# Designed miniproteins, single chains, continued (2): the designs that were tried, part 3

Each design is a single chain, and the fold is of that chain. pLDDT is the mean over its residues in the fold that is shown.

## One batch from the design tools (miniprotein)

Design m4072
Fold by ESMFold2-Fast:
Structure m4072 (fold): chain A 90 residues (1-90)
Amino acid sequence: RLEELIKLMREFHEKKISEEELKEIIKYGSEIEKIAAELELGVREALELLPRGIEIAEEVNKELKEKGILTREAALKKARELVEKRLAEE
């Protein structure tokens, strides 16, 4: 069952099954196909949210810049420094 789930997820990812087709599988597929399709959609949604997260951060930083608190570049520089520090400590 678990091996079949992993195989289905791999097939959905490799074949680049559309979001609409994955939603149809969730509605009409077998129990294991439904689970595999839900997990694949979750992964795709998470990957899609990364660019939107950057856009939201830019909007927030623009508003903060108008208030004289932060700029996007200052916030990004600080974030990079924190990431570098964490990598050095690991």
Scores: mean pLDDT 61

Design m4073
Fold by ESMFold2-Fast:
Structure m4073 (fold): chain A 56 residues (1-56)
Amino acid sequence: SSELVAFAKELLEKAKEYEKQAEEIIREGGDPNEADILRGMAALLRGMASWLLSKA
């Protein structure tokens, strides 16, 4: 459905934001554990988006 596609796109955008934040943390010499958590969250969102698109 169009609703599932729209939701999946929102999750992918949020995943990209988390990936960018993680990259920024590493670039600035911040906490690598914080970067790892953000990347993990992004991966979960990408997985959810993929599942939603498979059901759309």
Scores: mean pLDDT 89

Design m4074
Fold by ESMFold2-Fast:
Structure m4074 (fold): chain A 69 residues (1-69)
Amino acid sequence: GDLAIQSYFLTLELYRELKQSTDVEKAEEIVEEIERLRALAKASGDDETAASIDQILADARRYLAQLKQ
């Protein structure tokens, strides 16, 4: 299987779960998991998929910051 593509699909599911959460602790755990998936995609050499995950991670971090206000 393509690990980078699988990481991307899992990132989409995690981002959807994040958007349904109001629990800061749970949201932080989801963001950390997306960060791990981004690192995995980058390490695989799939720069396009890594860039796509990085964009979702940026949105996820912004959502977490807003949730903590």
Scores: mean pLDDT 85

Design m4075
Fold by ESMFold2-Fast:
Structure m4075 (fold): chain A 65 residues (1-65)
Amino acid sequence: MEIKTYVFEFDKPPPLGTAEQIKLDLQKQGAEVLGTKVEGNKVIIEFKGDPDLEPIAKKYGAKIL
């Protein structure tokens, strides 16, 4: 199963812990999260699996890049 990298882009830097919450929501959908990185207004996540990213993006007000 290939590693996927997605960027969750916010209008401003997200609150502390947002990356961890996105990780937990992905894991609840059966994804294996390999890493998270926060760069300004972006949360970069590496994972395996096929989670539905739409509800997570809407929940946190992020765009998927």
Scores: mean pLDDT 80

Design m4076
Fold by ESMFold2-Fast:
Structure m4076 (fold): chain A 99 residues (1-99)
Amino acid sequence: SPRDLVIKEAAITIQLSGIQFSIKLALKDNPELQQQFLNQLNEIQTLFHTNPSDAINKINDLKSQIEQADIPQDLKNALIEELNLLQNLISEYQDLLSS
């Protein structure tokens, strides 16, 4: 329903804002990596409305980049968990668009 789409879009927007805050805090001492990850998160925010599948692919790319980054493993795990929640929300949004 249109109401379910609006609620899911709001949940995605809230989760994106949460991840933005987490990236800013976790990477406060690494401004180049922080900006790189924030730029990719902004691309995901743009993509999920028009092509949720591309947004999911971009989330997987970002998770891979985080795993390869020279940052503490506990910070990697926390950011990846937040991205997994975002991926689930966008997958649910895609399912609503297909119904």
Scores: mean pLDDT 88

Design m4077
Fold by ESMFold2-Fast:
Structure m4077 (fold): chain A 79 residues (1-79)
Amino acid sequence: SAEELLARARAALDAGDVRGAVRYLEQALAAGGDLAAPDPATGETLLARLARAALASTDPEERAAAGAFLAEHAGATLA
């Protein structure tokens, strides 16, 4: 379900797996998931969490994957 995919994306971000998070977010979106839905514990959206994780990443592939996803879905950029 979209909810399970969003939960996996959160778990991936918590583990520092930015590329895994992007993969789960893409799958969640395809399943009708709401990427703007805030985390009930923190109030932070998954897009905001992804942006923060990408900014903290030293892996250029992680930054590229997250940046591309954010540009397409949030109107945000890491440039």
Scores: mean pLDDT 77

Design m4078
Fold by ESMFold2-Fast:
Structure m4078 (fold): chain A 85 residues (1-85)
Amino acid sequence: GKITLKVTFKDKDGKVLKELTLEFDSDDVAGLIAALLRVLGALIDLKLKGKKIHKAELTVEGDLSNPLAQRTIEKIKKALEEALE
């Protein structure tokens, strides 16, 4: 099955700093890892540019029957939570 993941990073005033839309197959291990790395890369990029992330909105749609997909989404959630102050 396919998974679509949307991440929107916002500052304290609600302005969008960055938005990612990631599409990958639930059975594609390389695609799942690539999705995680793309989210982490966006966090690092924003932090290096001195941007303060006040809110990160995560929307996940599609086939989460694969435990590896569920684990990858959980890691993304934790990375987003750790990035917020």
Scores: mean pLDDT 80

Design m4079
Fold by ESMFold2-Fast:
Structure m4079 (fold): chain A 93 residues (1-93)
Amino acid sequence: LDEAIRELERLRREAEERHRQQPSPAYALLIEGAEKALEGIRTASPALILEARRLVEEALALARQQGDEEAVRLATRLLRIIQEIIDALSFGE
């Protein structure tokens, strides 16, 4: 999980930087989603990781509605990592 943690931290920092430059609900949800995923890994909480996935899915929907290509890209990467974590921990399919 060290690689997944490093990737989540990188994507969180990237979303934070984008949110500082142009605040939006999509980036705020991406930041919260990444934070909950990191907390879920630290606390071994499947519920937090699944909540992280829902937040990032919501961020992706908002980003698509806003036409924010970068937010869509970040959300898609976060979802992939979260799904890999779910699969690796065997509480998803």
Scores: mean pLDDT 83

Design m4080
Fold by ESMFold2-Fast:
Structure m4080 (fold): chain A 86 residues (1-86)
Amino acid sequence: MSEVDELLEKMREETERTVQEILENPESIDPILERFREERKRLQELIEQMLKDYNVPLPGEWLRLEKVREEGLERMERAAAEVRAA
């Protein structure tokens, strides 16, 4: 649980940094998003590995990881929309 919490916090920090980069460099949105997607894909691989180890995922842990992923995507999309609207 502590290890997962630490990972989730890191994901939020990286999302926040990405949002700031998008706000500062609108022309760099695509390469920044590509980098974020690649890092997220690596996290999905880790989640898949955990599912294999547990056979059946623990609902609480799975829901927490999915929720943070959704929140991250939503924040990035909002930042991109704000920049494009400006």
Scores: mean pLDDT 68

Design m4081
Fold by ESMFold2-Fast:
Structure m4081 (fold): chain A 72 residues (1-72)
Amino acid sequence: RRRALQILAGLSVYGPVSPAEIARGAGVSRATVTRELNALVAAGLLERLPGGRYAATPAGRAWIREQLRAAA
């Protein structure tokens, strides 16, 4: 859950990113990031872009706002 929030927050701030960029920022392996990204794509929170990059969907942005509101 917390890693998914960090990934979505990063994508919403920095725009489309690669798994390697997320892995570096989050301090985890590329394999871990790829599994998390695939799970978020399956959930409809991320989309794959041309060139192997990922971006938050409108649903993903709505979900992160809801998580932050629930945590406040």
Scores: mean pLDDT 73

Design m4082
Fold by ESMFold2-Fast:
Structure m4082 (fold): chain A 73 residues (1-73)
Amino acid sequence: SMEDDAKEILEGARALLKGGQYEKAVAAAQSVIDRYPDTPYVAEAYELISEAYKKLGREELADQARKMAEQLR
C-alpha cells in the first residue's frame, strides 16, 4: 500500500540519518513528501529533514522543515 511504501522509505531515511548520511536522509524523506503527500508519514518526514539539516549546519532549512512538521501535527 501507499502507507507501507511511505513507511519503508522513511525507515530507510532514519537509518541513513543514524549512519551520518545526512544528505541521503533528506533526499529519502523528501521522496515521502513528494510521492506520498496524503499519508500520515509526511509530518515525520519533515521532522527527519529538520534533524538532518541541523546536523549539516543548515539552520534556516532545518527551521523551515520543523515549522512544516508542527503545522501538520
Scores: mean pLDDT 87

Design m4083
Fold by ESMFold2-Fast:
Structure m4083 (fold): chain A 95 residues (1-95)
Amino acid sequence: SPPLPNAIQLLLDYLKEIGAKPGEWIPESEFLEYVRSLPEFKSLSDEALERAAEAMLELLEDMGIIERRRDPADPSRHVVRLRGDALEKARAAMP
């Protein structure tokens, strides 16, 4: 698993790239596609990439930085958002 500061930075970079609003629910599958596009992940198999992305999301959820759920509009889809206090927690965890 990547270190927590790397997981936080990766999520923040993604949210900035897509122009996400604070508290916006984002499909987890779109975050996975973003991670797949990064040079450091290009050599990974789909299975290894999914495991790496899942490990990052689990770490962020365990730290109380993100919220995860099934999308109420489409229960086949999982969505994620930053918690209301998450930006302060994320900044405190970064060097």
Scores: mean pLDDT 76

Design m4084
Fold by ESMFold2-Fast:
Structure m4084 (fold): chain A 100 residues (1-100)
Amino acid sequence: AMAARIAQLQRALDAAVARFALDTGLAEDPEVARALLAEREAALTPEGRALADRIYAEAVALAKQAGTDQAGLDYLRKVLEKRVMEIRGVSEEEFEKLKK
């Protein structure tokens, strides 16, 4: 079901953001970020973990290309914002189509 895949995508994005922020020292609150990462990783399927790893690798590549870790974190936050807006912007009829 599309709704379950969207939930896994959100968890994978949260995990990738938390891990990247911790690894780069950009976490606003490292203890909160560690707790969030542990919670999200515990709820991830193997497919979700693989997705989180891919998103993390994309952020690392962008940080290297831009020469700043902040660019990687900004990318992750923008991807999360876009996905949340897409989900919230979907009409009830469009949401039903996405379930198949």
Scores: mean pLDDT 72

Design m4085
Fold by ESMFold2-Fast:
Structure m4085 (fold): chain A 111 residues (1-111)
Amino acid sequence: MEEEIEKYREEAENSPDLTEQAEHYRKALAALARLVLPGLADEIGQAFAEKHRLDSPEDALAALSMAALDILRERGVEKPSPADFARAIAEVMEKLGVPEAAELARKAAQQ
């Protein structure tokens, strides 16, 4: 999983095509959500995709990871733990009106 994130990051940096770079970044962000929410990421992604009418759970997971990273950056968290990411995802889900998925993310944060 960590190796997949690193691989997608390098592929995004080396790709001359902006569309291909965006796709690699999207996959890296979705993989980050799956790393942080083991066994729950697909359920959380599906619930968010259904609520906000997104095309795929992968798009939902990528969007949640990006929003969670923004929250952590605003709070000055330089080296977030998996639990920090899971809590940030829960906050995003709560703010966006998906409380059932927020509860799943909080359970992941408690380990």
Scores: mean pLDDT 72

Design m4086
Fold by ESMFold2-Fast:
Structure m4086 (fold): chain A 94 residues (1-94)
Amino acid sequence: ELKESTIKKLELIKLVLEEIGADEEDIKLVERVIENLKNDNFTPQDVEDLKKVQELLEKLLQGDEKVQKLLLAARESYEKGESLEKTRERLKEI
């Protein structure tokens, strides 16, 4: 489902942000959007927050080789249906 797919992608983005040592505000932004989507409490503020997450993704895609490898590994884990725990382990190896 679109909602479940979006939540999973946001959880993977959060793992990449945590691994690169991103600002706590950016990590909390992604967490808030995930929580609100899960609770069916999606507001106009969450739409603006998603735009900010998209801007963060654009910056990550233009990042150094390590960031690009982390994003690729996260995508591969998503495509394989791997758990968040297993994905986190894969990202730490990069």
Scores: mean pLDDT 78

Design m4087
Fold by ESMFold2-Fast:
Structure m4087 (fold): chain A 63 residues (1-63)
Amino acid sequence: MEVRMLSAEEARARFRATAARVLAVATPSQRPEVEAQIALVEGLLDEAIANGEEIEWHFNKPA
Protein backbone atom coordinates (compact mmCIF):
# COMPACT_ATOMS: atom_id res chain seq x y z
CA MET A 1 0.00 0.00 0.00
CA GLU A 2 1.34 3.39 -0.99
CA VAL A 3 -0.07 6.85 -0.37
CA ARG A 4 1.28 9.36 -2.85
CA MET A 5 -0.94 12.35 -2.04
CA LEU A 6 -0.54 12.39 1.73
CA SER A 7 -0.14 16.20 1.78
CA ALA A 8 -3.81 16.82 0.94
CA GLU A 9 -5.18 14.00 3.10
CA GLU A 10 -2.82 14.83 5.97
CA ALA A 11 -3.78 18.50 5.79
CA ARG A 12 -7.46 17.61 6.07
CA ALA A 13 -6.77 15.19 8.93
CA ARG A 14 -4.67 17.73 10.82
CA PHE A 15 -7.29 20.43 10.29
CA ARG A 16 -9.94 18.05 11.63
CA ALA A 17 -7.79 17.45 14.72
CA THR A 18 -7.25 21.18 15.25
CA ALA A 19 -10.97 21.90 14.75
CA ALA A 20 -11.86 19.21 17.29
CA ARG A 21 -9.45 20.72 19.83
CA VAL A 22 -10.82 24.23 19.34
CA LEU A 23 -14.42 23.02 19.57
CA ALA A 24 -13.58 21.05 22.73
CA VAL A 25 -12.33 24.19 24.52
CA ALA A 26 -14.93 26.57 23.05
CA THR A 27 -17.81 27.71 25.23
CA PRO A 28 -21.35 27.17 23.89
CA SER A 29 -21.52 30.90 23.12
CA GLN A 30 -18.29 30.75 21.09
CA ARG A 31 -19.13 27.55 19.21
CA PRO A 32 -20.95 29.22 16.26
CA GLU A 33 -17.97 31.54 15.70
CA VAL A 34 -15.53 28.64 15.92
CA GLU A 35 -17.61 26.62 13.46
CA ALA A 36 -17.68 29.59 11.07
CA GLN A 37 -13.88 29.89 11.28
CA ILE A 38 -13.53 26.15 10.66
CA ALA A 39 -15.75 26.42 7.57
CA LEU A 40 -13.63 29.29 6.23
CA VAL A 41 -10.39 27.36 6.69
CA GLU A 42 -11.92 24.25 5.09
CA GLY A 43 -12.86 26.35 2.07
CA LEU A 44 -9.36 27.79 1.78
CA LEU A 45 -7.81 24.34 2.20
CA ASP A 46 -10.04 22.87 -0.51
CA GLU A 47 -9.12 25.68 -2.92
CA ALA A 48 -5.40 25.31 -2.17
CA ILE A 49 -5.56 21.55 -2.77
CA ALA A 50 -7.49 22.07 -6.01
CA ASN A 51 -4.79 24.50 -7.18
CA GLY A 52 -2.03 22.05 -6.25
CA GLU A 53 -0.58 24.36 -3.62
CA GLU A 54 1.49 23.16 -0.70
CA ILE A 55 -0.48 23.19 2.53
CA GLU A 56 1.38 24.73 5.42
CA TRP A 57 -0.35 24.84 8.76
CA HIS A 58 0.49 27.68 11.10
CA PHE A 59 -1.99 26.28 13.62
CA ASN A 60 -1.09 22.59 13.36
CA LYS A 61 2.12 21.90 11.50
CA PRO A 62 2.97 18.35 10.32
CA ALA A 63 4.93 16.52 13.02
Scores: mean pLDDT 66

Design m4088
Fold by ESMFold2-Fast:
Structure m4088 (fold): chain A 85 residues (1-85)
Amino acid sequence: SKSKEVLEKIRELRRRMEAGEFVSQREVAERLGVSQSSISRRIREMGLDERDGIRAILDELERMAAEQERLAKLPLEVLEELAAA
């Protein structure tokens, strides 16, 4: 699924950052299909430096993609029950 592909790409970028490699906003945008201007604006809004900002963006996108993947694996009955709650 598209969510699995996004999660895989996020994990790859995170591994590179943890290995001490610098990951740019442009590379995040290109790999995850997100606007670079949106990433730049969000990092400015958070008041973080570029490295911490990129980590925060990856965390936000990973949480969203993981939630979407989790919901996609639930039976329709469970999704209907959650929507009714």
Scores: mean pLDDT 75

Design m4089
Fold by ESMFold2-Fast:
Structure m4089 (fold): chain A 61 residues (1-61)
Amino acid sequence: AGREVVVEARGTAAQALAAVEAALAAGDVISEALLDLRGDSAEEAAATALAIAEAMRAARA
């Protein structure tokens, strides 16, 4: 079983997604993701945030 971790990511949506995916691949359970997404479009940021939320929800189910 993984440890609960908080993922902090700033920059592009792709960088934030990569940070979350790396934590999940390490076997950690992400309790919270703190995202400051800049440089990408609002639509891309929103889509990435939704994908991250879904991945975290699936990991906790």
Scores: mean pLDDT 68

Design m4090
Fold by ESMFold2-Fast:
Structure m4090 (fold): chain A 78 residues (1-78)
Amino acid sequence: EGIPMRSDEEIDKLREENLKKIEAEAPKEEQPKLKEQLDVVARIHRLRRDKAPDEELVKVVEEVEGPEAGEEAREVLE
């Protein structure tokens, strides 16, 4: 496995752009859920850019996916 030539910032931007495309193509009833997911991704990108501690990233996951998902994210990060 090679480290991508793209920076972490470029990878994050591609993920955000992909979600925006999915939202644009999605039916109206799915758009609120996709907007919520896009907001979460934007929050994670901001925290990573600001070099926030992993605990802040885990907190975002816990708020959206629940405490169990937050515990899994914490295990993966540490």
Scores: mean pLDDT 65

Design m4091
Fold by ESMFold2-Fast:
Structure m4091 (fold): chain A 95 residues (1-95)
Amino acid sequence: TKLAKEGAEEALKGGLEAVRNAKNQKALNLGIAGALSGIGGLFEAEVLKNAKSGGYDAMSGGELAKQAGKLSDNKKAIELGEKGKELGKKGYEEG
């Protein structure tokens, strides 16, 4: 569950970064979706102890944060989203 948790934390941070610096409505909506998916991943990993579901939510949140970051040319959101994807994938594969 540690990798799923870490991936979800990075996805949440990436989504929030994308929201704070959103240049358009689409970037804002994707950033919100990424942050919410990160929160879901944290709940799955930490509360339900489900590394597979937590890792999947982290991967989804990370991808959404990365897409939101690209729309706003936000390198930090892209980097956080990519970390969320990589860590989430490892958590999913180990779950």
Scores: mean pLDDT 87

Design m4092
Fold by ESMFold2-Fast:
Structure m4092 (fold): chain A 106 residues (1-106)
Amino acid sequence: SATSRRIEEEDARVEAEFPDLDTENVSEEQARLLAEGIARIYGIDDPEVVERIARALLEKKDLLGVEEELLARALGVSVEELRRARAGDEAARARVEALLAALSAA
């Protein structure tokens, strides 16, 4: 899938440039580069979103909220719909699965 390829390519690039990267103890520059990589994987070019991801990494915060926002934006759905799908709402799950299949097949 396109998303899986982007993740693999970005992971390989990060490992090549930062082989000793500790994701729990990242520098400001490393956090920014990781945030840019995550945004690229999800096809997001909004600098405000990239800044929020970088800040979360620097503050060692749980990224779950940021991941939900990024995924919702990439799929064109609400965060609430993603949460319903994860909670087992069959209609929301079917919609999210169809959108993920379309995204991953691109």
Scores: mean pLDDT 64

Design m4093
Fold by ESMFold2-Fast:
Structure m4093 (fold): chain A 101 residues (1-101)
Amino acid sequence: REQRVIEELSKLLNMSEADARALLDLLGLEVSEKLVEVLKAMKSQEEKELVLLSVLIAHGLGASREELLELLEKLKALKSQEELRRLVEELGARLDEALAA
């Protein structure tokens, strides 16, 4: 189960299996499985990178497992790369405000 997630993250994000394992260790299995599902729904490599960046920013700012899963559901529902870019910018600002409060 973990090994399959590592292999899929490695392929989808064009990273080494070692980096994919580090990402799984950072996010946990449940969040990583959901990340793989969302990445498979993305049409371009840039969209996949924006999804990863969104999750890493949220995690780095103290988002819970539940918040990360909610973020991934929202990301999966987005229709365009421009919407993804706007969401990354908005999330960064919102999470900074939430952390400061």
Scores: mean pLDDT 75

Design m4094
Fold by ESMFold2-Fast:
Structure m4094 (fold): chain A 101 residues (1-101)
Amino acid sequence: LSDEEIRELLELLERLGEAVAARDFERAAELAREIRERFGPDYRARLRRAAFVERNELARRALRELELVEGTVALLYGVGKLLNDQETVEGTTRILEALAD
């Protein structure tokens, strides 16, 4: 991953986090799919290599942002299940599936 690609990924992850916070699950799922389409299904492995092997600070920031978004989505999934909120459960599941390797 180039620094330019990592910066683009960071921007998409920030937009994804904003969509999740707004509970715009349709927009969040679209952004998660865009990440997979632009960076490929191995984007996480490439990002981890850049962060830990190449010691790239931008990659470490992007990885932390990805982990924060995934943690937030997982939390919302859990809350949705507790409240029997099927829309939230289905929306968060779609986002996690799109982000998966």
Scores: mean pLDDT 86

Design m4095
Fold by ESMFold2-Fast:
Structure m4095 (fold): chain A 56 residues (1-56)
Amino acid sequence: SAGSEAAGRTGYYEAKKAAGEEGGKRAGDLMSQGVAAGNAKLASEGGKKAIKEAGG
């Protein structure tokens, strides 16, 4: 859905910016899974988790 897609994009780019390569990769995997399933919650949580791992 549009909401899931937007959430996935926002979380992914924030995670890449804050967490760097490894955090971004993990967030990207969760984002892809969440967006594919139409689940914005999963996509958003992936981004937050990656940021936290990077010390955000």
Scores: mean pLDDT 64

Design m4096
Fold by ESMFold2-Fast:
Structure m4096 (fold): chain A 90 residues (1-90)
Amino acid sequence: SMAERKQRAYEATARALLLQAEGLGRRVDKAEADPSATKDELLRIAREARQLARQAELVGENASPEAQEIARKAAELARRTAERAEELAA
């Protein structure tokens, strides 16, 4: 059905957002270990992470419970990543 296709699309989107959030976390880890990392680079990571968190929240609002849980994890990880990047940039 169209509803089943829509829910599969939400789950796929939620999983993709989680992978992106994990990737941003690894970028922050590398920046933290790199004494040449610039404030601008950290603030770009923070902005990308904040945007990702907003996208994950929107997916969660209309998704199945499984997709909602994945989206919630993506949003939480993205917010923590943004906060870490902002703190390192301070």
Scores: mean pLDDT 87

Design m4097
Fold by ESMFold2-Fast:
Structure m4097 (fold): chain A 107 residues (1-107)
Amino acid sequence: MAEEIVEELLREAREMVKERLIAEVGPEEAERILKDPEKLAEKIEELIAELEELKKTAPPEAHGSIELTILVLRALLAEIKKLPEVEELKRELRELIEEQARRAAAA
């Protein structure tokens, strides 16, 4: 089900953010940031901004994967901040996954 894919992508995004933080600040400081919702949200917002800039110069074939990653990170950010929009973002993510799966099957 698409819901299972959304949960898997959110899990992968959490691990990606964790690995990036460990690489930047080391494992101890990364753990502190991961336990601090405000700091974690700030780091995710920085990553989203970086990906939006990357998309401007990326080749067209990479745009779909970058857009998907940005949407997953936005959903994760909303979940961390406990925003009411989290369910709407998860729905948008599910729809994007279904559309990309349909395109991949047609290609």
Scores: mean pLDDT 79

Design m4098
Fold by ESMFold2-Fast:
Parts: structure tokens; sequence; C-alpha cells
Structure m4098 (fold): chain A 100 residues (1-100)
């Protein structure tokens, strides 16, 4: 199932972010963006966006929380536009921000 493959890639990205492994998160963001199946791409980005939303809501630093929500909005706008590159860039920026 394309959706299951997308969930697997999204979960691997979430795991990399949780470990603070920015290099792994960047590589996984590229693999997600380059996935030939749109349903897999959408499933992966959807799972990652849900995780980013939970992180942003629980972030104690108000400015960091605000920046995370701005990045979530950028990811959602990119997905609505079918812009895989813009979604990839926003996910990488979010992973780097969380690692700070």
Amino acid sequence: SAVREGIRLGAEFVGAVARGDVEAAEELARRIADHPDEAAWRAAVGLVTAMLTLVAYNEEDEEKSKRLFELIDRVEAAVAAGDREAAREALIEAARLIAE
C-alpha cells in the first residue's frame, strides 16, 4: 500500500527528529519529496505535520512555537500546491529548529 509506505517514511522522519539526528531527517525529507507515488508522499507529510503540530503546541519557548506553526503553514500550503520541493525545504527547516 502506498499509504503504508508513506506512513513508514514519515515515522522514520519523526524518529530522526526525536533523536536530534538532523542529517537523517534531511535525507528522509529528500526521500519523501522524491517518492514517485503521490499518496505515499501525502501520507508521509501528513504524519510529519501531525507530529510537528504536537511539538509546536508543547513548545515552552513562545517564539520557537510561533516559528514552528509558521513552518507547518508553509508545509500545508506546499502540499495544497503539490510543491514537493517547498514541502521538503520546510520539513528540513522544522527539523533543524527542533534540534536547536
Scores: mean pLDDT 88

Design m4099
Fold by ESMFold2-Fast:
Structure m4099 (fold): chain A 85 residues (1-85)
Amino acid sequence: KVELIKKIYEAADIVTTLAKRYYEEGKLDIARFYQDLANKLYRIAEKLKRGEITPEQALEEMKKIVDELEKYDPEAARRIKELLS
């Protein structure tokens, strides 16, 4: 669904913005963590766009990423959950 792809890109933008902020603060390990999550989100969107995975599979992969993010940043995880609702 086109709307789901858009929401995944919006989630990737949120995580990329956080990666840039932590990089500017000199918190390189945290910045790399967020950048890696953004790259995973981008790959999910690309796979969904190419028809390599279903929307249901994309949502399962998104849930795993949100669960990982919640361990570091419950606020950012909540923002993405609201976006996907």
Scores: mean pLDDT 84

Design m4100
Fold by ESMFold2-Fast:
Structure m4100 (fold): chain A 83 residues (1-83)
Amino acid sequence: MAGEVAEGVVLGFADIMEAVAKIAGKNKPGEAAAEVEELLRKAEAMRAAAPEAARRAEELGASVREALRIGAELAREAVEAAK
């Protein structure tokens, strides 16, 4: 359960980033092109980190609240590491 919660948080942030990128790209594709690419790269980095967030939460025997915190932390770290 804890791993699923942590993974779900990371994937949820990735889905939000992708949704924002799609909306921006459709309304002002030329002006938003660089921002859309950045958001999509961040979403990819978060998705790649999701299995690691799950593993960390399971290893720690995290509560649901702790798993939410772990997921959010790994999402942030993935975005920072993606450049």
Scores: mean pLDDT 80

Design m4101
Fold by ESMFold2-Fast:
Structure m4101 (fold): chain A 92 residues (1-92)
Amino acid sequence: ELDRYAQEAIELAKKQGNEEAVEAIRLAHEQRDLPTVRLLLEMLRMGMSTEELITALRVARDALRRSYEETRDPQLRRQLEVLERMIQILEK
């Protein structure tokens, strides 16, 4: 369930002192982006750094961009914009 994954991810990010990750997870949760919330949760469970989170999100963004170029699906375009926003939050 999206809400439970988001809550677990926020709790882990707070424990790790990663305030930028908390903000990124909240954005993904507000956008109902289950795949990104799950990805962030798994990376935080592995103790990954903010730099590693940024790298993984960039890989996900590039994959979504390729899918959007093939399908021209407006939902994928919105997911790309959300991912770019999360990367900007983490890069601060």
Scores: mean pLDDT 81

Design m4102
Fold by ESMFold2-Fast:
Structure m4102 (fold): chain A 65 residues (1-65)
Amino acid sequence: SRVQQLRAQVQALVRQLRDDPATDAQVSDTVNRAVDAMMNDQGISREQALQTMVASLQQIQQQQA
């Protein structure tokens, strides 16, 4: 449940930060690839990878505001 909630939050943030609308499938694929890369590179859980991604995307959103 938490992983699903974090994934939805990341996908929403990615959509908001894009200039052009992306399909849900394209956003999902991008998020999944980034999460898998973080898990492999840092040896962290999927939940931790998603939490890190949310924090990074929120920081970018704040800089654009």
Scores: mean pLDDT 75

Design m4103
Fold by ESMFold2-Fast:
Structure m4103 (fold): chain A 93 residues (1-93)
Amino acid sequence: SMEELKKKLDELAEKVLKLAKELKKSGKSKADKVYADGLLRLAGMARKAGASEEAVKKLEEAAKLVLELDQEQAKELIEEASKLLEEIGESLK
């Protein structure tokens, strides 16, 4: 189950980074720094949960990309990341 958790966290990080890159292609304004700080907090939580260093780096890269998104795109990215993390938490109960 620890290996499964690590795999799910790696998949979460990859999905979040892919979404950030897709949103960046259409973004035209800079998002609020609070969204970048939110993703960095999620990266820290993923690390404590046993995520790989590569997964943590992907979430940190997504945090840098969020500064190039608009407010609505940044909110969508944070909500998706939070939802994926909650689903991982539920799968461990």
Scores: mean pLDDT 72

Design m4104
Fold by ESMFold2-Fast:
Structure m4104 (fold): chain A 80 residues (1-80)
Amino acid sequence: EEFDKFDKDGDGYLTPEELRALLESKGYKLSDEEVRAIMKYLIENSENPDGRITKEDFEKALKEYGSLEDLIKKAIEQAK
């Protein structure tokens, strides 16, 4: 699975740098502010009490919104 190659720490958590690389690989060019907004949205809406994002949290968010584009739009609006 492509996500596994972005977990460089091997702890199952998604870093902002890994999220940026994943988004760029799928054709999304986002600013630092937009990447932080997505991370904040995922953390605030995850079931993870540690305030960290796992790959499962990210996959659940993608499934909930049906597409990466819709997730990005929702996260940026939430950051207002």
Scores: mean pLDDT 70

Design m4105
Fold by ESMFold2-Fast:
Structure m4105 (fold): chain A 63 residues (1-63)
Amino acid sequence: MPTEEEIQGAIDAAKAGDDAGAAAGAHELYRSGATPEQLREVARAAEEGGAKYGARVAYELAE
């Protein structure tokens, strides 16, 4: 399972509009066994931050 710090790091990158950081964070969380709910949280943060690619990646991984 990803740590709280790892989840928060992905959310922070996503909110900042860091598209590459949000996408990389989502992939790392997924590999670490993040729940679909945690990945959807990153996806929503990415949409709010304008990180369109990161949001798409996180939503796809949340299946």
Scores: mean pLDDT 84

